# Designs tried in a protein design run: designed miniproteins, single chains, continued (3). Part 37

Each design is a single chain, and the fold is of that chain. pLDDT is the mean over its residues in the fold that is shown.

## One batch from the design tools (miniprotein)

Design m9267
Fold by ESMFold2-Fast:
Structure m9267 (fold): chain A 79 residues (1-79)
Amino acid sequence: MFELLGYEFVEKDGKKVLLLKIRHTEPTGMGSYGFKKGDKLSDVLPEIVKKYPEFSKFVLKKSFTIRGGESRVLEFIEE
């Protein structure tokens, strides 16, 4: 499970980018989750998109792994 800690919209190389800071709510050392480049935000973080429907048009820019208890800033691009 993931918790939204914050978000920011920025422009990089003339493109709109969504930065999401999330925390994996499982305890440290328990559970890890792999996200893949191109994953739709609506598919991987549906509870966040339910609260912020405008995020549904964003896809993950780069693959990453988040471990239990870890917080990460994730970069999403429009399209």
Scores: mean pLDDT 78

Design m9268
Fold by ESMFold2-Fast:
Structure m9268 (fold): chain A 94 residues (1-94)
Amino acid sequence: SASFEELEARVMGRFEEALARYKAGEISEDQLIALAVHELLEAADLGASEEQLRRLRDRLVATAREQGLPEAVVRELDRALTLAIERYRARREA
């Protein structure tokens, strides 16, 4: 029922809130990455296509880099999101 633009805005807004909590020391790197994966998979359940999920991954990764996260954290975020998309796809095709 939501447009992709509304889903993208929701995912990005929640990720920015999670980034603020991470920078404040309120959540760990693993918790930040887990929250990003959770939001991506919720977008998938709400009807986002695989191409739209890849676009969301790219935007989440770019935002983390722009916000000054260490490159190792950015790479782990990208890997976790990519793996989540592939696993979601595999379950849908099984």
Scores: mean pLDDT 86

Design m9269
Fold by ESMFold2-Fast:
Structure m9269 (fold): chain A 83 residues (1-83)
Amino acid sequence: MTPEELLELYYGNHRSDIVPESEAAREALDREYELDVKILTLLEKYFGKKATSAEEVRQLLREALSDPELQKKIDEIEKEVFS
């Protein structure tokens, strides 16, 4: 399962609740999704394990919250996407 497929499964219903009002709003939502994909990919690479379920995505995110070095890398990715 790709990070994109896993995130679609994880956030699918939640994301469908967001109705963009404009092209700019749609682009912002697409950028948020791209950011989520990049973060999940970073976490999988950093921990050396591949998430295969929504529960494993939650576990990786929880582990990231406990790791200041990982949080710093996530902040750098966020900065890059916004720059």
Scores: mean pLDDT 68

Design m9270
Fold by ESMFold2-Fast:
Structure m9270 (fold): chain A 94 residues (1-94)
Amino acid sequence: SSLLEEIKKIVDEAIAKTPDPAIRGLLQLFQRDVLELLEQGKTEEALRAAENATAAIRAAIASSPSLSPEQKAELLALLDRAQELIRELTEKLK
């Protein structure tokens, strides 16, 4: 799926761009858990997992002392784009 490949690419970019190991770990768990559920066709579980994980990642980004305001804005934009594409992919898999 081209959408699944784009989601993976965006999350990989977010992981590569964060110097914060806690945020990197959360993004890696998000990628693993959400992509596994999407690959299994568990679209409702994938969407719930994505929503829960993105809430935690957003909070971690906002509170990170190691990220600049520009890095925070960039990571939040990547996270927003990944979440949008996950919603689009779940609709197409129904």
Scores: mean pLDDT 82

Design m9271
Fold by ESMFold2-Fast:
Structure m9271 (fold): chain A 95 residues (1-95)
Amino acid sequence: SPLDQRLNQLVDQLIAKAQAIADQLDAQGKLREALRVRMEAVALSTSVRLAARNPKNEQLMKEARDELARVGQAYPELQPLLDQIQALLDEIAKS
């Protein structure tokens, strides 16, 4: 669907932005922090995609929203993309 295509685009942008953040952390010698950013972006993308495939499953939607909030708190630079993903998940859940 068009919503699924938009979600995939936003998730790809999230992964790319997280990779850029991780690359900056690597350049600073913060190797563990860089790995954590990459791992958290992948885990979040999985939770978001699982929720989008099961839009009437309220628990999966809640888990995705909680994960979006947690990642945004840890990485404020990702917040604009996370807000867009949350809005799109809410739209998918209503359709």
Scores: mean pLDDT 89

Design m9272
Fold by ESMFold2-Fast:
Structure m9272 (fold): chain A 85 residues (1-85)
Amino acid sequence: AVVRAVATPEEVKGEGDDEKAKEAAEEAAFAAVRSAYEAGGDAGKLAEQIEKGLAETVSEYTGKKAEARVLEATKDRLVVEVVAE
């Protein structure tokens, strides 16, 4: 399954056909963006930590092996893709 999530400090939206993977990716991406924003940083500086955290969260929640990639990161917006198989 492939899931894509777009997060800002105000909202998150995900797309994918695996609902559990989508929910896990949305929650983790939103938390990451908000944490970076509140700390005065940006999500790009945390990209590797975000990718690892997303992969672990989705893998745990779905019971599948997950890999995550940051496609876009700015101070106010994060786009991630998660593959769970």
Scores: mean pLDDT 74

Design m9273
Fold by ESMFold2-Fast:
Structure m9273 (fold): chain A 102 residues (1-102)
Amino acid sequence: MEEEKKYKELKERLEKAVSQGAPDDEIKALRNEYLEAKKKLTTPESVARAARLGLEQAGVDPETADRIAEAVRKGYEEGLKKGDFDAMADEIARRVAELRAA
């Protein structure tokens, strides 16, 4: 609860700083704090579960939702090994695209 609140506040502050054209140093500091807060709240399994629920709510069939959620889980896990949030997002997107192409 407390860590989730801090994560939401940091996300809002980061989005506001970017939209207002804050200095790069300030954006970098906020991004680092946001990533640290996110690490405490998110596991590959929790990210995959959220993706699966969102896909099911969007009317995606359960088998396809499970396959995409597993790709998200693996992409997040591999991104964590690279230690870069942008690399995590890219890896997730790549794995999801591979599933859609297959």
Scores: mean pLDDT 71

Design m9274
Fold by ESMFold2-Fast:
Structure m9274 (fold): chain A 61 residues (1-61)
Amino acid sequence: KRSEIEKLQQEILKLSQRRRELKKKLEETTDPSERERLKEEIQQLEERIQELLQQLHDILS
């Protein structure tokens, strides 16, 4: 559905922006526990982005 494509694109954009922000914070952070938390969150965002990209690809064939 066209509306599904738009929703997927919007969500991918938002997650990509969040991922960039977290990667910047990770580069600035030296605290091991905070770095570990940021890495986990970044990984979760990357996995979600890939899932959404796959869904978008499937809709667009």
Scores: mean pLDDT 82

Design m9275
Fold by ESMFold2-Fast:
Structure m9275 (fold): chain A 90 residues (1-90)
Amino acid sequence: SDYDRGVRLVRRGARAFVRRDYDRAVRLFREAGRYFRQAGDYSLAAAAYGAAVSIEARDFESAARALDNLARRTGSPEVRRAADVARRLA
C-alpha cells in the first residue's frame, strides 16, 4: 500500500539522517510525504514534509519535533533514534 511505502521511506530517511547523510534524508522524507498524501494520511504527510524542510534548513529543533511525531505514529526504533539525534544537535 502507499501507506506501507511511506513508512519504509520514513525508516530509510531516519537511518540516512543518523548517518548525517542529510541530502538523502531530505529526499526520502519528501518521497514518504508524497506516499502518505496518496494514502490520504495528510497528518503523516505533513510530518514527513516537516522533517525534510527542517533537515534541509538545519533546524534540528523543528526536525526533532517532526521526527518525534513520525516515531510515535510508525512505532519505528530507527525514527525514534533519529529524533533523539536531532534533539542532541538542537
Scores: mean pLDDT 91

Design m9276
Fold by ESMFold2-Fast:
Structure m9276 (fold): chain A 63 residues (1-63)
Amino acid sequence: MEKIEEIREKIRKLREERDRLLKKAAEYGQAGNSDEMRALVEEVERVQKEIKRLEEELKRLEE
């Protein structure tokens, strides 16, 4: 049960990180900094993959 709570906390923190990265990507995109924007989008994709992995692990532990 404690592991489930730890995973939920990690997911929450990763979602906050994703949202911050998306905001930064939007700012760089508006400023015309395409390379910086693309780097941030790749980082968002990595964070989103980790969130999905943890959500799948959480679902398995709840079953």
Scores: mean pLDDT 81

Design m9277
Fold by ESMFold2-Fast:
Structure m9277 (fold): chain A 65 residues (1-65)
Amino acid sequence: LSAEKARAALEAAIAAGNGVGAALAGGQYDKSGDKEGGERGLRAAIEAGLSRGAAENAYRHGVSL
């Protein structure tokens, strides 16, 4: 997945309050080498109400996509 698509997905997930989507997009950022984008996605997932464990699991799944 391209970094551009990961950015678009993250911004859309944040705007929608979608914690799982934000964590998944964060993982895709990390996979593309954008560590700051990855951390932003993980933070947005937790702020949207996901538990730390749930956010980290979704993030790892995003990295594997």
Scores: mean pLDDT 77

Design m9278
Fold by ESMFold2-Fast:
Structure m9278 (fold): chain A 63 residues (1-63)
Amino acid sequence: SMQEELAERAARSLREALLAAGASEEDAKTVAQKVRDLILAGRVEEAERLGVRAYLEAAERAA
């Protein structure tokens, strides 16, 4: 479905962004999986907030 494809794309993009920011592969996978599950549950706004927070935390740790 379109929602499933969007969830997979969002999860993949976030995982790549987190890895680029210096997050561990395990942390990036865990966060991306949670974002995917939230989107599939229709909780898109919560998924966006989680993704942004995780990215900012990873970027701050790398600075």
Scores: mean pLDDT 85

Design m9279
Fold by ESMFold2-Fast:
Formats: structure tokens, sequence, C-alpha cells
Structure m9279 (fold): chain A 62 residues (1-62)
């Protein structure tokens, strides 16, 4: 699951910047540089037991 999420994000042009496992949850932080030079950050929560993936935060920094 973790490797699948990382592979998916890398395929979309994201760099995985951090992962944290908290009980049955895996938090994945990723960033990418957009065509205008801004940086998009996303944080995902993955429930390891159920396989649910939730977008927790999205921020674009100029």
Amino acid sequence: MEDEVKKLLEKEGYEVTGTEKEGNDLYVEAKRVLPDGSVEYRAFKVDIETGEITLVREVVVP
C-alpha cells in the first residue's frame, strides 16, 4: 500500500517528502513544482487496515 501510494504520486510528478505511521494510519506528504514555478504540497492519510485514502491538506506556495 505505502509503495503503491508513493509510486502513484511519483508518476504524477510529486516528490514524497515524508511519511509517518500512526497506528493503522499512514500519513504521506508530497510536493511538486507547477509550470508557473509555484510549489504544491499535499498530505494524504491512508488507513492501512481498510485501504481508505483521504486528502488531508493541499497548499500552493508561490
Scores: mean pLDDT 76

Design m9280
Fold by ESMFold2-Fast:
Structure m9280 (fold): chain A 61 residues (1-61)
Amino acid sequence: MDERNVAIAKAANDGIKRIEAAKSPEEVQAATDELIQRLVDLGVDPETARRAAESVRDVAL
């Protein structure tokens, strides 16, 4: 099994928790940007990472 998929799943889960814990629109944006960066660091295409993070944000709100 691919260890990268486990890392991506962890990043997404951490992103959801961070967004849910946000107290302001600015914190929501910061948490979303952090998730995008983490996904890119894991080798996800920047455009795909942005769309995935935005989807996670929309589900968490």
Scores: mean pLDDT 78

Design m9281
Fold by ESMFold2-Fast:
Structure m9281 (fold): chain A 75 residues (1-75)
Amino acid sequence: SDAERVRAMLEAGASLEELEEAILRGELGSAGLRELLRHLLRAGVNPEGARGGLLALDFLEKKLSLEERREFLEK
């Protein structure tokens, strides 16, 4: 799954830059983008403060429910 792909990339030591490139290429679906946002939030990174987070939010805006969006933005 896309979420497993993101986890595998992070476990392999993938940089935020590599994840940003994957987003820009459209390689991550909604599940992978959600997993990336969860990772950033758990690492104490504000998604709105990181380019990868902004891209993931932009791509997910039409796919996430209002409740899911609030969950990712609230700590």
Scores: mean pLDDT 65

Design m9282
Fold by ESMFold2-Fast:
Structure m9282 (fold): chain A 87 residues (1-87)
Amino acid sequence: DAATAAAIAALTAETKALAARVKERHPDSKAADLLEKAAAAGEKDGLRGAGRATVLLQQASIELAKEGDEESAAEASALAQRLHEAL
């Protein structure tokens, strides 16, 4: 479905942007690596890739919260919810 594919592409782009911002602030962060993996998953395998990206975004949110980056943790969690709703 073209609408679902467009939604996944848009949310993947937002995930990639968040990954870049987190990596700039926290270059050695496990959360940055998880966000990069989420973006890569969203770019591949359509619906299956998006499902994997949702799980990785939730893991990134938990790691960001542990690092004290509550704003980025909330953004990652919101992206995971929006991606799940697009599926």
Scores: mean pLDDT 83

Design m9283
Fold by ESMFold2-Fast:
Structure m9283 (fold): chain A 88 residues (1-88)
Amino acid sequence: EAKEVAEKGNKAAVEGVRIAVENGYSAEKATGAALRGMGDGIQAALDGNFEEVKKLAEEGEKGAKEGDGLKGAEGGAAGAAGGGLLAS
């Protein structure tokens, strides 16, 4: 399950960054959102809070689906990093 959350998060993060850049955000702004999400996901994983990691990944998937690239990048990166850490 943690590996699956990481895979979904990775897909949402990549799509989110792409959407954000296509919508006129700088690469720096788009990657900054992903880096913030990564930090949040790592912190949730270190706290043992897999429910929060799943929630962040779901928010990332929703953001990417709805064309909110920054939410996709942030939530997706959180799910990818947190899920990846928990899957190791």
Scores: mean pLDDT 83

Design m9284
Fold by ESMFold2-Fast:
Structure m9284 (fold): chain A 81 residues (1-81)
Amino acid sequence: GPAQEKLEKILKEAEELYEYIKNNPDMSVEELIGQILRAIGLRIDLELLSKNPEVDKELLEKALEAVERALKAAMEKLKSL
C-alpha cells in the first residue's frame, strides 16, 4: 500500500544519500550540513511510518539502519575536516 511504497522510497533515498556522501570526498561543510539535515528528515518520516501497523517492521528497521549509516558517514566526514 502507499505507506509501504513510501518506506521503500525512503530506503532507496537513504542508500543513495550514503553513496553520494561516500563518492564526494571534497564535499564542503555547508554541503555536509545539508546531507545531515536530509538524513534527519528521512528519520522523521520513518518515525511517523513506525506508528502505522501495516508497515513491514523488517523493512522499517532496514530503512532506519540505512538512514543512520548515511548520517554517521556525513558526521564523520564533518569531524575529519
Scores: mean pLDDT 87

Design m9285
Fold by ESMFold2-Fast:
Structure m9285 (fold): chain A 63 residues (1-63)
Amino acid sequence: SLEEKALENAQKGGDIAAKQIERELGLPASHEVTLLDGGVLKTVFRVGDQTLVSSADGKELAG
């Protein structure tokens, strides 16, 4: 489904971003992606003791 592909792309992008953060900051980084109503994706990044939250539709995270 479209939602499945959007979630997959978001998880893939989040993994790449987390690895880059780990390389640049030397801190452990993780991410969680949740699909919300209306096809909006919510990504939560945890870097060391910090928590960052972003929201985007699947199109933005695929590009």
Scores: mean pLDDT 68

Design m9286
Fold by ESMFold2-Fast:
Structure m9286 (fold): chain A 58 residues (1-58)
Amino acid sequence: VDEKIKETASKLYKENPDLGTELIRRKVIVETNLPLSLLDDEEFLEKVEKIIEETKKE
């Protein structure tokens, strides 16, 4: 995973853990200037979910 994606997802989860994975994915895409088509990308969704899980274990 790109370091920017990891940092952004971790930051968003820490700031509002109740936000939900769907909203975190959308915000990561917008903040890192990635194409919105990634909302339908299973590999990208798995990467964001993994980052959130790793952040929870910290």
Scores: mean pLDDT 75

Design m9287
Fold by ESMFold2-Fast:
Structure m9287 (fold): chain A 83 residues (1-83)
Amino acid sequence: GESLSDEAKAKAREIAATLSSPVLSPAAARNVALGAAVEGAEAVEEALEAGRDLLSEEELEAMKRLAREATERARAAGVPLTS
């Protein structure tokens, strides 16, 4: 895939840092948001489904919603999604 520029990486990190959920710890929310801002919501959603036995239904839904929001904000900010 194409490598992300330093500017694109910085934008992805800023998006991840600004997103939160009342259901998730700040660390969990940041990790999900960063993954989605770089790789896209579908890749994160597949990873969450693979690990769903480790998550409550509320946590899974919150993570999926956060992944979608992070991906949309990344696209709006001009971050190229490679996968």
Scores: mean pLDDT 75

Design m9288
Fold by ESMFold2-Fast:
Structure m9288 (fold): chain A 97 residues (1-97)
Amino acid sequence: SMKMIEAMSEAFNIIFSTSKEELEKLDLEAFIRAFGIIVTTSSKMGEAYEAGDLEKLEKAKEEAIKLVKEDEILSEEAKEALIEGIEKAYETLKKKL
């Protein structure tokens, strides 16, 4: 669906651009971990947005934040930047819902 792809792309761009400076400081393993979280979160947010499901969108945000907080490899600075990006993506898609 074009609506899903556009929402996924917007969420990805918001999260990545918000966290980019902190992610650039990570080693390759931690960077791949962070990138995986961004891709998975953006996909789930895009699915929720296509479905018009605010509860599903909020759950995607909450699960992503929990995953970031519980990660043992990511730096605290990278975690804070990722959480900020996730929250911004959620607010942006929520307003368009």
Scores: mean pLDDT 90

Design m9289
Fold by ESMFold2-Fast:
Structure m9289 (fold): chain A 80 residues (1-80)
Amino acid sequence: MIDELAEELSKTTGAPFEEAKKKLEELAKLFGIELVKEAYEAMKLNHERIKSGNQEIDPETLKRLEELGKKIEEILRKAE
């Protein structure tokens, strides 16, 4: 559900809920809601890992998170 995603994004970035929702709606229209959800979940996992004391993760998971992080940045930049 995009509203829940927008609430979490707003909480994480400090952006207003309405602004976050609009960006996510536009992103979902362009790339599909599943991609937006996967990208956000990957970003959330990386944030949790950092917050939990910077624990090691396996190289494949790290690469996946890095790729998804880059994709999130590119998509967000294009959605502006």
Scores: mean pLDDT 66

Design m9290
Fold by ESMFold2-Fast:
Structure m9290 (fold): chain A 66 residues (1-66)
Amino acid sequence: MPILLTDAQLQAALRALFDEVARSGRPLSREEALALLARIARERFGLDVTPEQVAASLERYAAALA
């Protein structure tokens, strides 16, 4: 089973995503956001994660906030 991002890694990636969106001034779809989060994780953490792994990490994180 592929390893999911930790909550801390996901939070850091989300902040980086928001910074990129603010810089570009363009809205992102959820699918584009997932792809960009996977890229940010690779660039910042050196993790070879897929958009599917990011989506699973987000689902887990959202459940933990309930």
Scores: mean pLDDT 74

Design m9291
Fold by ESMFold2-Fast:
Structure m9291 (fold): chain A 71 residues (1-71)
Amino acid sequence: SMFDKLLEALEERRANPDAPLSVLFNDIAKIAGKSLNMEEAWALAREARRLLETQPVEEVARRLVAKIEAR
């Protein structure tokens, strides 16, 4: 599911917070496919990085699914 794929990408980001944001961007872009353009995928990667500072990874994954599905 999209949730499971995003959860995996976000857990990898949480484990490696100093990794380039482009890694999370590429994962989000691949998972979302045609639902997001490149600007939207970058915006979600930045938002996910911010949310991971205060939110559980499962909650961040749910929020990203909701935003992608709303497109």
Scores: mean pLDDT 86

Design m9292
Fold by ESMFold2-Fast:
Structure m9292 (fold): chain A 95 residues (1-95)
Amino acid sequence: SEKEKLETQIKQLERVLESARKVVEMYRDEIDPETLARIEALLARMESLIDQAKQALKEGNVEEAKKLIDEARKVMDELGSLLRQAWARIAARRA
């Protein structure tokens, strides 16, 4: 049960990462370089944590996988905040 729950959480994180990447690529030229660099760093960190969580789960280390998923969720929240900030700046420039 716990392993299946963690596998589902990893798949959800992968879908969020894919969606975020598509949105960033669509608006790349409209995001300021400093914010874009921060977004790209968080995307890379989220990918690394997801890959590490998958590896931990394959090795049967459920507790390590859970910690890595929790860390990936924190990175996801920070990414979401930066994306909202980037959108606000784009909207302000168009107004």
Scores: mean pLDDT 87

Design m9293
Fold by ESMFold2-Fast:
Structure m9293 (fold): chain A 74 residues (1-74)
Amino acid sequence: SRAEILRLLNETVNEVVDYGEKKNVPQSVIHSAIQRLGELAGEMMARGASVSEVKEELEREKKRIFEEMDKVAK
């Protein structure tokens, strides 16, 4: 359902924000990551993707975001 996908998106966004803040990542990088996650979830919802497919893709994107954050972390 849309509600379950939005819940997963919010949980993933919170994890990304917490990770970036703890590592003193620039706010612009954190905001870009939030935008990417929102766009991904939106595109998947538009295509009628299942909740399990959205969860898997959000986890993959989260890992990529963490790798990018590690490169710019102080």
Scores: mean pLDDT 86

Design m9294
Fold by ESMFold2-Fast:
Structure m9294 (fold): chain A 68 residues (1-68)
Amino acid sequence: MSVEEIIEKLKKELEEKAKTMSEEELIQWYTDKMKEVEKQYSKEDVEKIERELLKVLLELLDAKNAAA
């Protein structure tokens, strides 16, 4: 699986989790997933995955905070 395919899969998973998870739960899920990714991929791939997922995470957190 390419890094791009992994990023797209994780983005969809993060968006799905955001529908049912609190802000704290979503941050914890992201942290745990990144630890898993760090064990499986190269430093360059991890940095790319982290950057792209963090963008989506921040957008989802901003949306949750704006709704409060």
Scores: mean pLDDT 80

Design m9295
Fold by ESMFold2-Fast:
Structure m9295 (fold): chain A 65 residues (1-65)
Amino acid sequence: HMEALRKEALRLIELARKVGIKFKDPKPDSSELELDIHIGVAMVALAVLATTGDPEARRALEQWR
């Protein structure tokens, strides 16, 4: 379970970085709560950019789904 959550967090952070959003990688020993926070913050940032009309942010958010 933790491994799947970590993979999703890293994937979302990578997508956010491609759109120019700066995020820190979660540590290898991060708790599930920390991984959930990383995912949530990245999703909110991508959603805000997508709402302002950034096509790359919109595509990144769609790829996360």
Scores: mean pLDDT 64

Design m9296
Fold by ESMFold2-Fast:
Structure m9296 (fold): chain A 113 residues (1-113)
Amino acid sequence: SLEEFKEKALEALKKIIDILNQAYDEVRKHLTEEERKKFLELMNKAYDLILEAYDKILQAKSKEEIVKILRDTYNEIKKILEEMRKYASPEAQRVIDKALEEIEKIVEEFEKL
């Protein structure tokens, strides 16, 4: 049903939030106070996109619309994480790269539903 598909999409968004939170907790150990502030600003943008996606999924009228919302949201989050990567140390870059791989896998697995 559409409702069950929405529940799976919201679960995917929750998994993405968990990955982002874990990545931030690992990365913050490798950041200066100034870098941490910039990183938090970018993380807040990613969280806002996920909250917008949550609302859009709840209002969605088709499975195709939900898939598009999740894909578009992932593409925007990927841009934010790639921007973070430019200012990150090599250790922080590895954490960001792992988070991107984990998020991409979640989106790809959802698209197969």
Scores: mean pLDDT 86

Design m9297
Fold by ESMFold2-Fast:
Structure m9297 (fold): chain A 77 residues (1-77)
Amino acid sequence: DLVKIKAQMLIQSAISALRRGDVELAIGLLEEARRLLIKNGLMSPETDRLIREAIRALRRGDVDRAIELLREAMKLI
């Protein structure tokens, strides 16, 4: 429960960083959320795919697509 809450908070903080134009901070927060879920055995293949696709979208400059994918990932956690 606490790990899932922390992962959701990290993803929400990443979305907030993206709204401020801070892509580098957002990617760092998403990588931390991913590591936290994997370490605790809470990462599903679908959630991992959505977070990785969001990071890929950010590296291409597609912020709106990344936010959409991250909102989907949060629903699965």
Scores: mean pLDDT 89

Design m9298
Fold by ESMFold2-Fast:
Structure m9298 (fold): chain A 98 residues (1-98)
Amino acid sequence: MRQRISQQLNQMSDRLDQMSDQSSDPQTSRRLRSTSSAFRSASRMVSTSTDDQQIIQSLDSVISGLDSLLNDPGLTDDQKQQIQQMRDQVTSMRRQVS
């Protein structure tokens, strides 16, 4: 379970990095990179932590980053749809850990 969740969080991070590279808006690019970093931190926490509360906190940080991106006007509708799907998946992961 934890290995699968960690792998999925890393894949989402890679996708956010690709979106950042494609963004022409420096502020949007920085938000995408910041959220990608939060995903990598959550992936590390899921793989190394035995404390469910620490894992939940890391996933809440990721959800907060995704919520910020969904309100960013610099993202395309397709990118926002992908981010919404990521948010739904992370919310499901959070429920599995609790």
Scores: mean pLDDT 85

Design m9299
Fold by ESMFold2-Fast:
Structure m9299 (fold): chain A 86 residues (1-86)
Amino acid sequence: SSEEIERERKRKERGRKLTEDFIIGSAKDLIAYYEKHKEDPKYQKILDELKEALAKYEAGEITLEDLADVVDKVIEELLKEISKKL
């Protein structure tokens, strides 16, 4: 039925929005984290990459998947730094 198709569409839209909100939120949290350490040239580079990716996504120049890839790369680098301090 058309009503079942509409329910499925709305469910998929909610799932996409939750994924989008999570990825954007993660990018913003990482930006806030690195902004506290921007005096370090290494962190400034990461901060610039995150800000550029988020700005390009908001401008519609890159996909959510592209933004997620940048976020994942930054998280991987952060985890490597934490592992070196353990």
Scores: mean pLDDT 80

Design m9300
Fold by ESMFold2-Fast:
Structure m9300 (fold): chain A 64 residues (1-64)
Amino acid sequence: MAKRFAENEAAAKELSRRNPERAQLSREIGNTLRLLGDRVEEALARKRKGEPPAVGELEVPLVG
């Protein structure tokens, strides 16, 4: 089941040939969204167990 990930990497290489700056930005956004998704899933798992989320799991609203 790696076919979709391989196709996504091929598309990223094609974007790098046409717009290297956009390809780099797209990768950074993708990595950030993946990390946020992992944190959200951890917070949901804690809620299912009736445990409070760990300090800093969703820190974004508190940074200023």
Scores: mean pLDDT 63

Design m9301
Fold by ESMFold2-Fast:
Structure m9301 (fold): chain A 65 residues (1-65)
Amino acid sequence: MKKIEQEAGEALARMAATVLGWEVEFEGNKIIVYVENPTEEDLKFFEILKKALEKSGLSLELIEK
């Protein structure tokens, strides 16, 4: 993965998490978001974000708190 593509993907994940009120943790190429009582909208945005991040070689996981 090119460094700039990874950095752009991480920035996208941080912005989305901030807007949606999610906690974010980074483990190499894996991004973990922690969501308390995920809504249907949270799950929908998670799927959209996950698909976008896959194009940058990043994986996204959702963990319910």
Scores: mean pLDDT 77

Design m9302
Fold by ESMFold2-Fast:
Structure m9302 (fold): chain A 110 residues (1-110)
Amino acid sequence: SSLSEKLLELMREVIEAVTEAEKYILEKLRKGEIPSEVAKEAMRELAVVAASAVLSYLLIGLFKAPLEVQLKSARKLAEDIERFLERFGDLLPEELVERFRKLVEELKEL
């Protein structure tokens, strides 16, 4: 696969992980297991991650941006994910945290 194909697949995997995290946090909120203010902050950080992934996807797929721009976008996405995990990783199941950490590593190794 080309590097761009790998980047697009990573963006898809990030969006899937974000969607699972959102569902999990909303379920925890519904059960009264986390305060609403914590859920709102976690959802805001997940929205930042999702926006970064969508921007990366558009830069790679639609806009055909130079590789250097694509890689900078991927690195920013990794930083956004790390920030989310540092603050809210404890809210998520271990398997989902491991998925995010693997995605961060793959994004940084590009």
Scores: mean pLDDT 86

